# Designs tried in a protein design run: designed miniproteins, single chains, continued (2). Part 108

Each design is a single chain, and the fold is of that chain. pLDDT is the mean over its residues in the fold that is shown.

## One batch from the design tools (miniprotein)

Design m7992
Fold by ESMFold2-Fast:
Structure m7992 (fold): chain A 57 residues (1-57)
Amino acid sequence: SRELLIRVASHDLGVDGGRIRRLVETKSVEEAARELSRLTGLSLETARNAVEAIRAA
């Protein structure tokens, strides 16, 4: 699934999924998406989709 591909990419890129999940819980999806975008270079829209996949996992 796309969720598996996003998780694999996150592991390969060294992104801490727990940190992203914590940002969603304490702030918002938009804040988590901005952090993921900054760390990975993904667009905000793609990062938002990735954050939703990480949150659902």
Scores: mean pLDDT 70

Design m7993
Fold by ESMFold2-Fast:
Structure m7993 (fold): chain A 70 residues (1-70)
Amino acid sequence: MKEFEELKKVIEEAARLSSDEPEEVIREGAEKAVEAVKKALENAEKAGLDKEEIKEKVKKEYEELKKFLE
C-alpha cells in the first residue's frame, strides 16, 4: 500500500532528524512501527470498522505528520 511506504519514509526521516542512532537501527525501528500500524488496522477492520474508513484515517495521520516535519 502506497500510504504505508510513505509513512515508513516519514518515520525514518523524523528519526534521522531527532536521533543519532545508526541508519540500520532507524530503518528497523521504522519497519517495526509500520508493521505495528498494519496490525492495529487489521485488528480494527476485524472489529467491524470499514476498510475505506481505516484507509482515510491512515492518510489523515500521514498528512498531519508530514506537515509537522515541514
Scores: mean pLDDT 70

Design m7994
Fold by ESMFold2-Fast:
Structure m7994 (fold): chain A 60 residues (1-60)
Amino acid sequence: PVLATPEEARQIGEETKKKLLEAGASEDEANRIAIRVQRLAFEKGVEEAKKYMEEELKKL
């Protein structure tokens, strides 16, 4: 079972990429992390994906 819709997963992925680019990450790094966040949204839900996003942002 999928815990997030394709639209929800896409939205959190796009938000992640935007925030990482604004924080100074490279485009390649932002894309890689956004893909992981989108995958996590499908597997564990949007809240888990959001926590991972925040953790990655703290590294910058």
Scores: mean pLDDT 81

Design m7995
Fold by ESMFold2-Fast:
Structure m7995 (fold): chain A 121 residues (1-121)
Amino acid sequence: LPVILGSEEEQQQAVADLVKATGLPVPVAERLVQAEKKVLEKAGSEAYKYTLPLLELKLYLDGYSFKEIAEATGKSVHTTKTAIAAVLTEYLTEQGASLKDIAERVGVSQATISRIRKKLG
């Protein structure tokens, strides 16, 4: 998501931008925006490690691998994977998904999801 969300207006704009870029239903886009906001708030001074640009999220939702997204955006695979995995872990945890289900859906190990939950819980 392209903006660190401080205001209600910024959150509304982020939802509109995400819907326009991805075609996701508004309620799904709203939950993803809230998930990124919660991740950034929990990370505090380390929020820069978890900022997820709209392009990276769009490419992930379009089915591109972490390696392909990293190559397209000029970032490391580790940075790309960390940002996407953190936001999607928060989103899917709020949906009641199990550790195993989150790992399978995000395309990472259960150990990776467990580490994210420990750092951002």
Scores: mean pLDDT 77

Design m7996
Fold by ESMFold2-Fast:
Structure m7996 (fold): chain A 68 residues (1-68)
Amino acid sequence: MPSAETLRKLQQVVNEVIDKIEKENLSEEEAVELARKLLDERGITDEALREAVIRNILGEIELYKEKK
């Protein structure tokens, strides 16, 4: 299991990207690029954790897309 500190960092990345999507109307590609950049800046190199964050963000985008 990731540490509580690592999970907190992952949650902060997700929240930051989702907030920017809502406030700045980021595209899917821009959101994924921002997520990867934030993960790199926070030292998250584990591919499974990175993919989990990206999957979460893409899921949120799909929910917004469905609601129009």
Scores: mean pLDDT 78

Design m7997
Fold by ESMFold2-Fast:
Structure m7997 (fold): chain A 80 residues (1-80)
Amino acid sequence: VKFELPKDLTPEQLRILAEVLKERAENLKKEYPQYKEEFDKIIKLVDEAMKALDAGDLETARQKLEEARNLYIEVLNKIK
């Protein structure tokens, strides 16, 4: 049921995914303020993932981004 990130993603690909998710969540938060709490949670998870990437903890970064991506998909399904 939940979306899982590919296990073979590089650190650079994880950083790009984090940047894209954060930007999209910030933009959608402005457009759909009724889902502000969900988008704030996505942004927080992305920030935690970026912190893990900076520390060299790729597994924690991947898990946090996977959680952020799953929440992002859930919110998009509510908007549709």
Scores: mean pLDDT 81

Design m7998
Fold by ESMFold2-Fast:
Structure m7998 (fold): chain A 57 residues (1-57)
Amino acid sequence: AADLAELDEFSQLVADLYAGKLTWEEVEKRFPKERAERARRILQAHEDGKAWARAQG
């Protein structure tokens, strides 16, 4: 079984970072290092995907 609570919390963290409601300093201060690193990788992959799509459009 997946930890749905962790997935929901993580999704909210990514959304808040994207909306500018949280800084990376606040994330690293409030959350475990591993979770902060995962959020960073997801945001980076998302930005890379957007850049790739925009370059083709």
Scores: mean pLDDT 69

Design m7999
Fold by ESMFold2-Fast:
Structure m7999 (fold): chain A 78 residues (1-78)
Amino acid sequence: MVVLSQEEVDNIARAAEEAIEEAEELAEQVPEVKEEALKELEKLRKRLEEARAAKDGIRLSAVLISAAVLITVLKNLL
């Protein structure tokens, strides 16, 4: 398992947090999937906090990728 320095953890966590925020804004614009998207984003926020506490680069990257995929899906629905 990849363990990162505090600076690396903070940088990836910030990127993941920003991606989750963008996905939340997009979810508000798509009423058909808003509830489901926000529920998935809440799970991603929990996973982000767990990964950040563990300094786990693989889990942090997985959260970031998951948020980016959700952003892409939501943009395709707009």
Scores: mean pLDDT 80

Design m8000
Fold by ESMFold2-Fast:
Structure m8000 (fold): chain A 59 residues (1-59)
Amino acid sequence: DLAAQIAAVTARVTALVAAGRYDEAFALMRDYLVTVLGFSEEEATESARAFVEDVAAAL
């Protein structure tokens, strides 16, 4: 289920950000966007960066 996969990745990225592991959080999200959701590398890079920033701001 795609929704369950997105939730699982989001939870893992959030845990990495909370641990201060920003590079790993960014890489995990970027790779997921490219390999599973079919984003271009450019779109995935921008989206992953924005997502990690939003998660960090919410903690």
Scores: mean pLDDT 83

